# Designed miniproteins, single chains, continued (2): the designs that were tried, part 96

Each design is a single chain, and the fold is of that chain. pLDDT is the mean over its residues in the fold that is shown.

## One batch from the design tools (miniprotein)

Design m7327
Fold by ESMFold2-Fast:
Structure m7327 (fold): chain A 93 residues (1-93)
Amino acid sequence: SELDEAMEKIQELVNKTREALKKGDFEAAEKYLKEIGEILLSNPNLTKEQKVEILKTIMDELIEYAREAGVPDELIERLKKLGDEMIKKIEEQ
């Protein structure tokens, strides 16, 4: 289904975000995270509430991964802020 294809693409982007964070490529990590947000925003088969819960789950996992990977606190706070901005965009739909 289109939903299954979207969720598979999101998982690929989550994996790419983890790899970028591990390599210290924060610009690539932000790019992949924004792509995740756009896939969720544009998906007509998910409710606003479902989109927010999926994004929150992804952000929690990525923040924990970033801490374990030794990403600086300044960049972790930047990830949190980006996630909050993406959640706000979904809620403003």
Scores: mean pLDDT 86

Design m7328
Fold by ESMFold2-Fast:
Structure m7328 (fold): chain A 83 residues (1-83)
Amino acid sequence: DELIELAYKAYEALKNKDLELFEEVKEEILSKYGHMGPLYAAQIVYYREKGKEEEAEELREKALEVVPEELLNKIIEELEKKV
């Protein structure tokens, strides 16, 4: 699933502090899907791993403005299986 692979690339860029890769993946996600939902999912998983639950919840609220809850939850679940 290309959407999940792009979300995972964004997550890896966050973990590696690779801002160039993060921006590249963001541009690809926006070009293919027209919204930042997969990027938000990657950030949510990253913040939860760091114990930053409040920041993760704020990102979840933003993600729900652009994607259905069912899709967001599916992306998060698939990312959590890869980490």
Scores: mean pLDDT 84

Design m7329
Fold by ESMFold2-Fast:
Structure m7329 (fold): chain A 56 residues (1-56)
Amino acid sequence: GPLSAEEREAARRHRESLSPEKRELLRSIGRTLRAIGDEIQRQLATGEAAESPPIQ
């Protein structure tokens, strides 16, 4: 079966007990990774388009 309720509570408490700095760092990293992912997606989409679309 899955983890016991006690183990789940301990894991949650561990995360909360960690320095707030670590939580903020993880949030910052997550944001940066998302931005990078978005940039890659944009590059991939524009890469599929013709080399030089007509300017307007």
Scores: mean pLDDT 69

Design m7330
Fold by ESMFold2-Fast:
Structure m7330 (fold): chain A 88 residues (1-88)
Amino acid sequence: MTPVEEEAEVLSNIARGIIDLVERLIKEDPEKYKEEIERLVANGRRVADGLRQAADELEKQGNTDLAKKVRETADEAERVIKRAEEAL
């Protein structure tokens, strides 16, 4: 596994964890968990940026299939982040 493939895997796992937790907190009580949601949103944005950078590098290396999957994860994270911001 290349360093960028390892980074993409780690960031993808972090993004999925953030997505799951944010969606759960919004469904339960967004007002009660506002500070935690705001922290997760900030972290999620940084992770999404890292995923897009990793995807661009993977595409340069010819790993187009993994790049597409990584971009899809970044897009999903950004959609959940936007929904979280709108719920606050």
Scores: mean pLDDT 86

Design m7331
Fold by ESMFold2-Fast:
Structure m7331 (fold): chain A 109 residues (1-109)
Amino acid sequence: SPEVTALREEILAISKETKDELHKLVEAKSAPEKVLQVLSESLLRIKRLIEEMLKHAGPAEKSELFTALNVLRRAAGEAHVFLRLGDVEKAVEIAIKGLDEADEILKSM
């Protein structure tokens, strides 16, 4: 549907902007707290848009959307562990990998 397509494109745009910002935060030697704030805000925006897509999705699409949500949840949890340890570079690597995996799921729908 046009609505699902528009929501998907918005999620992919936020994902791209988030990856770009996370790279800049690593280059700037930013504090773990700043990385956590950016990641948390971006993932909340993405989650809300996926939840909106679920209202318009058929059963097969819902399965893929739940898979994308689980990928993002896992990546967020793992990144949070490394941020608590002060390992910003590893946390960002994990977060970007999770966003890339979720992007591929959404593109394949």
Scores: mean pLDDT 90

Design m7332
Fold by ESMFold2-Fast:
Structure m7332 (fold): chain A 90 residues (1-90)
Amino acid sequence: MKEYKIEYTAKSAGDLARAAQAALFEAKNIIEKDPDVEKIKITLKYAPSAVTPEAQKAVDKAMNEIKRLAEEAGVETEIKIEVDESLVKK
């Protein structure tokens, strides 16, 4: 099974929004350039302080677009969006 993994971490709301957009761009490029892709796994890990309404909307919009593009291409998606409290450790 031809599988791609996309992983980003975000410590701030701006980083979380940018990570979501980067994941969307990378997933779109994989789907467009590799006709043999069967699965894309996306993991976004973020610090609790990164959660703002605007960042959450950016994540939701990007993840919904990835799912739409993958469904149209017949590609499976596995999306994991999780809080990582270790990212706030100084």
Scores: mean pLDDT 79

Design m7333
Fold by ESMFold2-Fast:
Parts: C-alpha cells; structure tokens; sequence
Structure m7333 (fold): chain A 99 residues (1-99)
C-alpha cells in the first residue's frame, strides 16, 4: 500500500488531515491483510504524524510506538535506518510535552 501511504503523507504536509487519515487507515488495512510489517509500520508512522498535527499527543504517541513495534520485525536495514530515528525523535519530543 505504498501509494496510499505516500498520498497520506503528502496530505499531512498540505494540512488535509481528515483525508490523510482516511488513506493512512486504508493503507494499514491492506498491509495487515498481507502481513506486511513495512506497510504497517509506515501507516502507523503517518497516523502518528496526523494525530501529532491535530494536537492529540497521547494518540500520536500510541501510533508511533506501534510503528516501532512493527519496524522491529522489518529485515530491510535501509527502511529501519531512516524510519526508526525519525519515530524515536517524535516519541521523545511528545513524551517531553506530556511530562
């Protein structure tokens, strides 16, 4: 579901958060059907971005932590090298805001 994830990420940058959530959740549903940990991790990462931008920091934190859980199942080192530091930074910043 990479196309849907990319579309959702672009909609986040445009501030079209409700549309972004629709496409991110559809991408998640497809990735779960195919047991695709990369797709699941990416979809949860985008859902984290959406809820962080909405100011729903607790919900964003939940989604980012789920993305990390699935990312640990990913064998592709390039995806982990890019996505893991990004998500860990978002988690740290949100935990600091909620403390």
Amino acid sequence: PLFLIMKAANLVQLGRLDEAEKYAREALKIAEKFNDPVGIALAYSVLGDIYERKGEYEKALEFYKKALDYLDKVSNPNIKAVLKPYIEKRIKELEEKLA
Scores: mean pLDDT 84

Design m7334
Fold by ESMFold2-Fast:
Structure m7334 (fold): chain A 75 residues (1-75)
Amino acid sequence: AAPESVDEFLSRLILRAADEGRDTITLDEVEAWAKEAGLTPEQREELLAKFKEIDKDGDGTVTLEELAQYLAKKM
């Protein structure tokens, strides 16, 4: 089933990327996967804002470790 919240989606995103043997994920990939998961436009905007907050370098890429640390602070 599709995730109910942005934070739940981020948790699934980390697991998926790890299963694919990836250490990083791009902003474009996050947007594409969120659209496939059926997130609302408002949820996608929230996700984008959170991702940009985590992306300290502004290069459009974030490590899975940074995503996991961000979620740990919220949960």
Scores: mean pLDDT 74

Design m7335
Fold by ESMFold2-Fast:
Parts: sequence; C-alpha cells; structure tokens
Structure m7335 (fold): chain A 99 residues (1-99)
Amino acid sequence: SAAREQQIRQELLERFRRLLEAARALEAEGVEFPAPARQILALMQQYVNTDDPAQQDAILQQLQALMQQISSNDSPEYAAARAVLERVAARAEGVALEP
C-alpha cells in the first residue's frame, strides 16, 4: 500500500543517513574503504539527496544490484568491501561486532 511504501522510504532515508555518518566516523578512525564500498556509500548519498520517488527507486535498484555483486563475489576486494560495509552497519545500529 502507499502508506507502507512511504514508511519504507522514510526508514531507508533515516537508515542511510545513519550509515553515512557511521562511515565518516570509521574513515576518521583510519578505516580503509575499497572501491565497491565507496560506490555503495555514494549511492546512499544520492538517495538521501533526492526527494523524487522515481529517482529513489532507480538508486535503490542500483544499490541492490551492487550489493548482490559484493555478496556473491569471493574476490579479496569484494570480501573487504563486504566486511567494511558490515562494520558500518554495526556502528550505525550501535551494535558491537561479535568476535
């Protein structure tokens, strides 16, 4: 429904803002972001910067496709990107990564 769609958009917007703030904090701490992780963060920033639902949907599709590539590719660069993005998510939610 339109109400559920609007709630999802609002939650994604706030989540992406928190993820971007967490990523900036980690960069300030000296954490290195590989290129695929930087591309994900750039797409999140584009999503936050637009108020057009059609553009938000297009950005979200690109984000989902790139996340799928990162999740399905076992190369060292993609594995590093996945690890850093998981760390960003943990910081944004205030959850410590388990050992």
Scores: mean pLDDT 83

Design m7336
Fold by ESMFold2-Fast:
Structure m7336 (fold): chain A 71 residues (1-71)
Amino acid sequence: SRAEQLGEQFGAAMRRAAREAGAPEADIKEVEELGRQAGRLHAGAAPGEILDEAGRLFNKAGSIINSYRKG
């Protein structure tokens, strides 16, 4: 429950950022899914582990988003 809630919140945030950057819908969906995975990890993992794995997922999402900024 909490994991799915945080996954949805993180996914929605990534989706919004990708949409604002002008990404196509397919990449918005991919970035949203990366955010969902990061949120689920945040809910269930030990603090040190969530920082590493969630950070990697956010960095991947950020790379996709940034590739469309003014693109």
Scores: mean pLDDT 76

Design m7337
Fold by ESMFold2-Fast:
Structure m7337 (fold): chain A 86 residues (1-86)
Amino acid sequence: SEAEAIRAALAARLAALPAQTAAFMARTGLDRATAERIAALLAEAVARTVEAYIEALETGDWEGMEKESAEVQKRLEEEIARILAE
């Protein structure tokens, strides 16, 4: 299906994202471990948002997708702020 093709194409991209993001953030003076934690959270948020979008394409539940996307964004912002405040 189109949704399966999108999911498959993004899986490889998402697998590389934490390492690329962690390397970039480490160059900004963040501890490597902290940068990797943030990169993992970003990768998870992207994966969840994409999955919600695919579900909306399959089910027509765009309201559910918007709510889930907003919650993912809120949690991401809160967790990153918490990590950076450590």
Scores: mean pLDDT 77

Design m7338
Fold by ESMFold2-Fast:
Structure m7338 (fold): chain A 55 residues (1-55)
Amino acid sequence: VKEVLTEESRKKLEDILAKYRALRPDASPEEEEAFREHVVESLTRQGQMDVERIE
């Protein structure tokens, strides 16, 4: 089994990333990935992001 973000959490993450890209259009893919990981970790620690197990 794999754990994936719920649809709601994934949508929230994508919205945050879209705003990040709009504010930093020159950001590299590596910088975007680092920011994404930081956001996921922070939101998970705050209980605002959930994961779902898929079969």
Scores: mean pLDDT 71

Design m7339
Fold by ESMFold2-Fast:
Structure m7339 (fold): chain A 60 residues (1-60)
Amino acid sequence: LTPEELEERRKRLDEALEEGRRRGREAMEEYEKIGILVGIGRGLRAMGEVLGEAIREVRE
C-alpha cells in the first residue's frame, strides 16, 4: 500500500463521516420535533382541565 492510497482512503473516510454527521443531525432534529409535539399535547390537556373547572364555576 502506497502513502498516496492511504491519503485517498483517509479523505474518503472524512467525507463519509461528514455525510454521517449531516444525517445524524437531521435525525436528531426529527426526535426534537416529536418531543415538542408531546409537550403541546400535555399543554392542551392542562388547558382543558382549567377550562372545565371555570365552566363549572360559572354554571354554579
Scores: mean pLDDT 71

Design m7340
Fold by ESMFold2-Fast:
Structure m7340 (fold): chain A 90 residues (1-90)
Amino acid sequence: KEKLEEALKKLEELKEKIKESKTIEEVKKYFEEAMKIVLEVIEDPEEREEIEEFYKKFLEWMKKSSVEEARHAALVILDNMIRYVESLLK
């Protein structure tokens, strides 16, 4: 429970940092930190590997997007990460 609460707090902080990001490199950096936090919370190794691969593909897509597009997409995924961790606190 405490570990999940700390994860939520960190994800919320990273969401604010992504909102303030002005370069794709900054968005990528904070998204990678959020990805690591979520992957640590996933108990099933198979699910973790699948989600990690999805995030890696998203990072590759980011290289050909605008900063505005990358930031918007990253925030949507991060909101989904937050909802996932919240669901585990049931």
Scores: mean pLDDT 83

Design m7341
Fold by ESMFold2-Fast:
Structure m7341 (fold): chain A 95 residues (1-95)
Amino acid sequence: MTPEELERLAEAAEKGYREGLENVDIEKLREAARKYAELLRKHRENPEGMSLEELEELAYHRGYALGAMKKMYEENEEEKLKEVEEVQEEARAIL
């Protein structure tokens, strides 16, 4: 992987994280976690078959999920924390 490709992946991850931090929508977190799990599974099954664009999507959705979860943990609302746990379990089932 070239330095330019690594920089693009880092930028995608950071963009996702920032957007996730600004978003309190559990459904967007659920969707991002699902897409991350699906792309990660695809990468594990065929690492050489993924395009740079698919790797950027993987990095973005991972970043988004991490940012959104961090925001929800900081708000410390019991109902939201339970929904975060359910999202994590659903993502784990996809892997």
Scores: mean pLDDT 81

Design m7342
Fold by ESMFold2-Fast:
Structure m7342 (fold): chain A 100 residues (1-100)
Amino acid sequence: ITEEQLEEARRLAEELLPLAIAASLGSESAKELLIKRLTEFLGDEKKAEEVAKKMIELAKELGEQIRKASEAGDYQKAKEIRDELIEKIAELIAKAKEEL
């Protein structure tokens, strides 16, 4: 994975993060749109479904931590966890594209 590929994946991760969070909270329409956007980027629907599932799982785990930090007024911690979530999603997207 090149730095350019990871940077492209990071931009997509930031764009798709709200959809992953909404899907993690039970939005079927957000899940469908997430899979569609990933399919457009990767060119493979089956791989896009796998990546979407992993992104939703990450959003469930780290999204709860972001919420707790924000509720406690620890905006620095909330930002750090959000940045970690974006990086993890970017790595998933970049690896998926490299494998295709």
Scores: mean pLDDT 83

Design m7343
Fold by ESMFold2-Fast:
Structure m7343 (fold): chain A 61 residues (1-61)
Amino acid sequence: SAAELAVRRARAILRYFRENPEAAVELARIAAEADRVAFLAERLDLSVSSVVEALAALRAG
């Protein structure tokens, strides 16, 4: 399902930051939400919409 894909991508984001802690610091310095989404999309090779769905899944728990 789309929800399962969003959760899997959310886990991929968490794994990326575990493996690249410097990227979490870089992301925290980005003020605009759209720029943060673009940063994650580029680093994880995901579409912007996929990142938005994954972040929504992370916020929902």
Scores: mean pLDDT 82

Design m7344
Fold by ESMFold2-Fast:
Structure m7344 (fold): chain A 65 residues (1-65)
Amino acid sequence: MDNESAIKAGVDAAKDELAKPGATRESVQMKAMLAVREAIGYGKQVPASLMQEVRDRADALYAAA
């Protein structure tokens, strides 16, 4: 419901993907973005700014791994 909750779901998905063998920058970002879309709900558009923030967060997690 809240944008912050959606970002948190995306970050959690990114961390989960990073723990798997074969994780790439793209797979980590994709899992994060899918989690955000699911958290926002299927009847709603996801704001581009929210998706960009999630991508930035996922990229930072991948770079730190």
Scores: mean pLDDT 78

Design m7345
Fold by ESMFold2-Fast:
Structure m7345 (fold): chain A 76 residues (1-76)
Amino acid sequence: GNLHLERSLSREEIEKLIEFVRNHTLEELVEFGGSGRAAMALILFAAGYNSAEIARALRVPTSTVSRWLREAAEKL
């Protein structure tokens, strides 16, 4: 389970975010996330990867990935 200290998403926020990613193109996700790295983080998250795994893959801090996912969920 995700920790509150890591600004974890609720089940509803996770489900909405995954559904949003599944229904949008890479180009639309880049516009939504504000960058290609943010879009890739959303795609990897929808594929089942956690923030630490995504951070390693994209070579960004885990805090950056957690922020991108939270900001995306807050927009839905």
Scores: mean pLDDT 80

Design m7346
Fold by ESMFold2-Fast:
Structure m7346 (fold): chain A 61 residues (1-61)
Amino acid sequence: SPAEAAARARGQALKERAIKLVNELADIYGLSEEEKQELIDSTKKVIDAQLANELAALRAA
């Protein structure tokens, strides 16, 4: 559906923006590769969980 496509596009755009920000923060604060990867993984997990909830709600309507 157009609404599902929009939800997926929003989630993907937010992931890309967040990863760029994490890379900038890692450079500024001298984060380890492990700390940087943990932030990226946590960010993806949160966005994917929210997307799953949004898709479930759209499919229930």
Scores: mean pLDDT 86

Design m7347
Fold by ESMFold2-Fast:
Structure m7347 (fold): chain A 80 residues (1-80)
Amino acid sequence: MEFFREMAEAYEGRAKQAAEQGDYLSAGDYYGRAGDMYFLSGDFEEASRYYRLAAEYYSQVDLDKSRTYQRNADFAERLA
């Protein structure tokens, strides 16, 4: 459980770095992975939050991925 939260925080850091560099695809990928780690830890509120961040960054570069992560966020929010 703790392991997934630590991995989520690492991905969050990488996502922020990518976003600051204007690499919105990598930012979306890393926020999505952070969401996945929170989801696996049972932290559905944080999973939803990071899936929404992934969708937001993907919206600049990949609308299909943005829509996918919006749905993932809605699903996680329903479980929270």
Scores: mean pLDDT 85

Design m7348
Fold by ESMFold2-Fast:
Structure m7348 (fold): chain A 95 residues (1-95)
Amino acid sequence: EVEKIIEEIIEKVKKEGLSVDELLDLLKKRAKETKDKEVKEFLEEVIRSVEILKKLRPEMSSEKLLERAYVVTLTARKLREIGEEIDKELEEKKK
């Protein structure tokens, strides 16, 4: 699960004091090593969010950037899932 990977990376950032660049390298490595396409796509979205947040808020810590990027990605994906469920229910009611 993606939550487990993100949690492990957050703990490593806290323990080792990783920079944002080191965090991005770690995320890219984990995305490259995963065989699960959904996990890979999620990590790639988190990487994009971290890169954007780093550019907009360079003063933010690596830990905070990762936490924010994860929540944004998770929320966007959950909203997409709910939207698909609503569309499916509306199609069934149309019959």
Scores: mean pLDDT 78

Design m7349
Fold by ESMFold2-Fast:
Structure m7349 (fold): chain A 66 residues (1-66)
Amino acid sequence: SPELEKRYQQLVDELRRAAAEIGPEKQAELDRFLEEHKDMPLEERVKALTIKLAELQVELFRKRRE
């Protein structure tokens, strides 16, 4: 689905921005996560990335408060 592909790319872009703000180790973890999930069906990848984005946003919020 073109809509799911667009959503996937938006999630990747958001994840890369969040990881960049956290640091290079988190960027490496994200690259590994994306590679590990690349062969999953697109719908399942979108779900996995949505959960990962929520986790990174919580971590970023915690880091900014410290």
Scores: mean pLDDT 85

Design m7350
Fold by ESMFold2-Fast:
Structure m7350 (fold): chain A 65 residues (1-65)
Amino acid sequence: MVQELIDRAVAEYLALSKGKSPEMRQHIATVVLNRLGLELKKLGYDSETVHKAVMEAARRLRAAE
C-alpha cells in the first residue's frame, strides 16, 4: 500500500543518511524519493497519488533533519 512504501522509503533514508554530510544526505533523499515515485508509477498509481506520496515522504525526511 502507498503508506507502507512511504514508511519504507523514510526508514531507508534514515538508515543510509546516518553520519553522512548534508550534501550526501540530500543526494540520498533524491535517490530515495525518485525510487518511491517510480515504484508507485509501476504499481499503476495515478500522477496525483504519486505526487502526494512523494511530497509526504519529502516532508517526513525534512522533519528528521
Scores: mean pLDDT 84

Design m7351
Fold by ESMFold2-Fast:
Structure m7351 (fold): chain A 78 residues (1-78)
Amino acid sequence: MKSNVPEFLAKLARELGMSEETAELVREVSELALKLPKDKQQEVLAEVQRILSDYRRGRISEEEARKRLEEIKKRLEE
């Protein structure tokens, strides 16, 4: 897979001050999203971007962001 989107979102998470563990989770969820049909892919990537945006704006903690990302990952692995 040669899409730069998962790596870009993971890098953004690191630049926002998130841990490497959380940044790797962002990358994994984004990679799983790219395997979905286009409509669902757009929905999941928008969810990831909103999590990063909410964290940057102080609306959620890193712990909350991580929980939301883990919920998405579990949903996509079914």
Scores: mean pLDDT 83

Design m7352
Fold by ESMFold2-Fast:
Structure m7352 (fold): chain A 105 residues (1-105)
Amino acid sequence: GPPLTREQARARLDAMRRSAEITIEVLEEFGAPKELIEEFKREVDRHLARMEAAIDAGDNAAFQEARDELGLTISRAVRKAAEAAGVTPQEISDAIGRRLAERDA
């Protein structure tokens, strides 16, 4: 698609930050191992920092790459947490979606 404006990119960054925060809360409630949560927090912080640097540089390609990598990081953490908890990845994804909808209301 077309390059995001700086304002659109910042809105996407803020949305991804909120999604990551809600994901951490939900992973903790499902009893994810502390090591998994700490690794997830480090990876999230790294990708969010890359997104912020890309916005500051006006580098739309770097922003999209970092955003896609953050999305994959979230998906991987959800899958690992689901396996550890003995639930489906869909059950965790549904819980994240419900909490996001409640916070955005």
Scores: mean pLDDT 87

Design m7353
Fold by ESMFold2-Fast:
Structure m7353 (fold): chain A 94 residues (1-94)
Amino acid sequence: AEEKTLNLTEEPGKQVFELKKGDKLTITAKADSEVTITVLEGEVRVIYEKNGVVQLDEVLKAGESKTFLLDKGDTITIEALTDSKVLVEWKKPE
């Protein structure tokens, strides 16, 4: 299993991640950010943490999306439960 990282800086962006079953993607907010996670293919577990405390633990399937308002230092971990493709989009909070 591979561990990948994405740091959300002040620059908005979007990136597609191809994850094999058991791979993890850790998203860390280096600035306050609105992040949307869209599952394009497969099934993933999404864990949102604030100050190391789990705020949300949810399974997302293909076609599902979820938006998070992250404060600087917050983390989202995405674990692939199957071979999966996820789109991560981020911008400054509105």
Scores: mean pLDDT 87

Design m7354
Fold by ESMFold2-Fast:
Structure m7354 (fold): chain A 95 residues (1-95)
Amino acid sequence: SNAAEDAAIREAARQVLEEEAKTSTLKPGESRLVVRDVTVNGRPVRVIAVIENKEDGTLQVKAAVVVDPRTPFESDEDLLIGIGRDVSDITVKKK
């Protein structure tokens, strides 16, 4: 895998997770598909991610994909399933 691409996906996933940590919307054991436009290295990207609340109050990004916001796609879920990367090491605890 390309190290620069992996770093960009991880940074985008981290930004999405930090925002979700502020909302307190997921209960333990729940997962949610999130679509968000963020900026990574000065470039606008669209992030499609699955965020899971582990039963210990830890939020985790289970999978993420980053796309150009101008690129057409059929379904956010289908894109995540087909080309989503495992970034489950990216976590934050709810305070």
Scores: mean pLDDT 70

Design m7355
Fold by ESMFold2-Fast:
Structure m7355 (fold): chain A 72 residues (1-72)
Amino acid sequence: GSIEGKDSLTPEELIERIEKLVRGLLEKMENDPSLTEEQREEFRQKLEEEIEELRRLGMDAEAEAVRRIMEE
């Protein structure tokens, strides 16, 4: 399935998992010398799209967590 059917996660636990995933992606982006500046911009744009999608789904806390990580 699409990451469903196993977890009775609290919103706090879900936010922590999302933060860890996003932080890992940003760290890989910053530390990967094979990525161009244009590719890094594409990653940021995709994260902004995900923030909008999370807000559309009513996941405002998760959206704010991603936004805060992107500013670091």
Scores: mean pLDDT 72

Design m7356
Fold by ESMFold2-Fast:
Parts: structure tokens; C-alpha cells; sequence
Structure m7356 (fold): chain A 68 residues (1-68)
């Protein structure tokens, strides 16, 4: 599995746990931030970095909208 595919799976797990009430918004955001930092440090491909950034921002927005 690519770093990109692994990142997306882990983001979806964070979102699911947040939706199920197993993670607070703060915990979900902290996990997403740490995960994004790790992915960015490991990926050299500029297009893959852009994909990771867009996916992370999308997940952040979705979790904020559900918390509002």
C-alpha cells in the first residue's frame, strides 16, 4: 500500500471514530495534524503532497461542519 493510500485509510478511520463519538473533535484534529505531518515528511512527489493536503483539508472541514 502506498503512503498516500495508507494516509487516506487512517483519515477515514479518524472521521469514523469521530462520527461514532469515540474521538472528540480536538482528539480527531490532533490525530489528523500528526498524520499529515508524517505523510508530508515521507512523500517527495509534489502531486502526492497536493493530494494529501487536499484530503486532509476536506476531512478537517467535514469534522468541523458536523461539530457545529
Amino acid sequence: MSIEEQFKKEVEEIKKKFEEGKLSLEEAINRLTELSKKAFSQIKDEKKKEEIEKYAVGAYVEMLDKAA
Scores: mean pLDDT 81

Design m7357
Fold by ESMFold2-Fast:
Structure m7357 (fold): chain A 56 residues (1-56)
Amino acid sequence: SLRDEARALRERALAAGAGGAAASFGMAYQDIENGASEETARRSLAAARALFEAEL
């Protein structure tokens, strides 16, 4: 699920020392838990992934 994907990516970002990306993945996870649409979840994950790539 997008929720499990957000959790896995947050853990990976934390392991890589990418604090900004980790926070963004955490926010995406929280939005999904709070009932955000799949469209909103995908958008949040895409933004967090872009940040993760920029921090590597």
Scores: mean pLDDT 80

Design m7358
Fold by ESMFold2-Fast:
Structure m7358 (fold): chain A 67 residues (1-67)
Amino acid sequence: LEAEIKALEARALALARQLADKGIFDASVPAQLRALIDRWRATESPAATLARLRALVAALEGSLAKV
């Protein structure tokens, strides 16, 4: 679980940076997503955090694919 959470967190932040670099997202969005992920890790179970990260990565990949 922890290894999967770390991998998805890294992927979500990398995708957010790519979207910000392309001007699709504001430059503040990667930092905002890091704060959101940190909140999930602090307040949710590992399984719930993993599910939220999977959904977030899918949404970010969808945003990148529309460009």
Scores: mean pLDDT 80

Design m7359
Fold by ESMFold2-Fast:
Structure m7359 (fold): chain A 80 residues (1-80)
Amino acid sequence: SKKEEIAELLEKAGVAAVTGRNALAVELLRKARELAGVDVPIPDDDASSGEVLRAAAELAEKAGLPELAKKLRQAADMYG
């Protein structure tokens, strides 16, 4: 489903961010935002891993994925 595809993109973005692949993570966030149709600002390629993870968490929350949003926020606190 579209919601499962959004979750997959956000999980991949999270993994990319925690492994320092922030430009890839930002690209995945842009794709997730377009699919979700939500108003979440996406950081630039020079963003910190914490900034990327916070944006991913906000996208997950607005897409109706609260459990994923919680995990991404916990990761953001560790990396930002």
Scores: mean pLDDT 86

Design m7360
Fold by ESMFold2-Fast:
Structure m7360 (fold): chain A 71 residues (1-71)
Amino acid sequence: GEKAAKAARLGAQAAYDAGNDPETVARSAFLGAKAAGNPEVAERARQYGLQATNGKEAADLSGKGAEEAAK
């Protein structure tokens, strides 16, 4: 779980740093966690990120969702 949560956060941060929209940031978090082998962490990161109003919030919420699912 922890490695998938870290992968989600790194993916979201990279997308945000590249200037992407909230949906793309949330998707990058999903893909990172999925690549780390944890689809539950991936889905939680995406669901939280999609509630965001901007890219920074998407990165923060995707990370929070991933960490909560990893517990």
Scores: mean pLDDT 84

Design m7361
Fold by ESMFold2-Fast:
Structure m7361 (fold): chain A 79 residues (1-79)
Amino acid sequence: EDPLRPPKPGEKVRIIAAKIDENGNIILEEKVFEVKSPEDIQKLVDELAKKGYKIIGIFPEDAPEEVRKKMEEGLKNIK
């Protein structure tokens, strides 16, 4: 189940993705992205998936510490 709430058009969001390299290292990708339509999120998710990334979360750019906590738990599940 996808816990990600789609951001509203025109809002800037922080997208966190992670992958594991061939040495077992966790690589985090953090992008700040302005959403113009809901489909922009799906396109970005597809691009990251093609690069081997799993989406940990999509949050407002000024996300509070509680949202960061949920990201850290998502990262543990990738390991």
Scores: mean pLDDT 68

Design m7362
Fold by ESMFold2-Fast:
Structure m7362 (fold): chain A 68 residues (1-68)
Amino acid sequence: MNISVSVPVDSISDVEAIIEAAGGKVLRNGGMGGYINAEVPEDTDLDALEARIKAAGGGPIEVGVVYG
């Protein structure tokens, strides 16, 4: 499934590593404090993933959204 996460610039690398550790693929970074677009497995625990992302400084997960 496709997800998008709002991320401060200083947290981009940490959030990318969290997504990749969950079996996800980073598709696009928003740069300058924008967002990360990623594809994660359909069986991903999104609540657990979002908790890890928020702990690293990221925002909530938006499912089915890819920002251009």
Scores: mean pLDDT 76

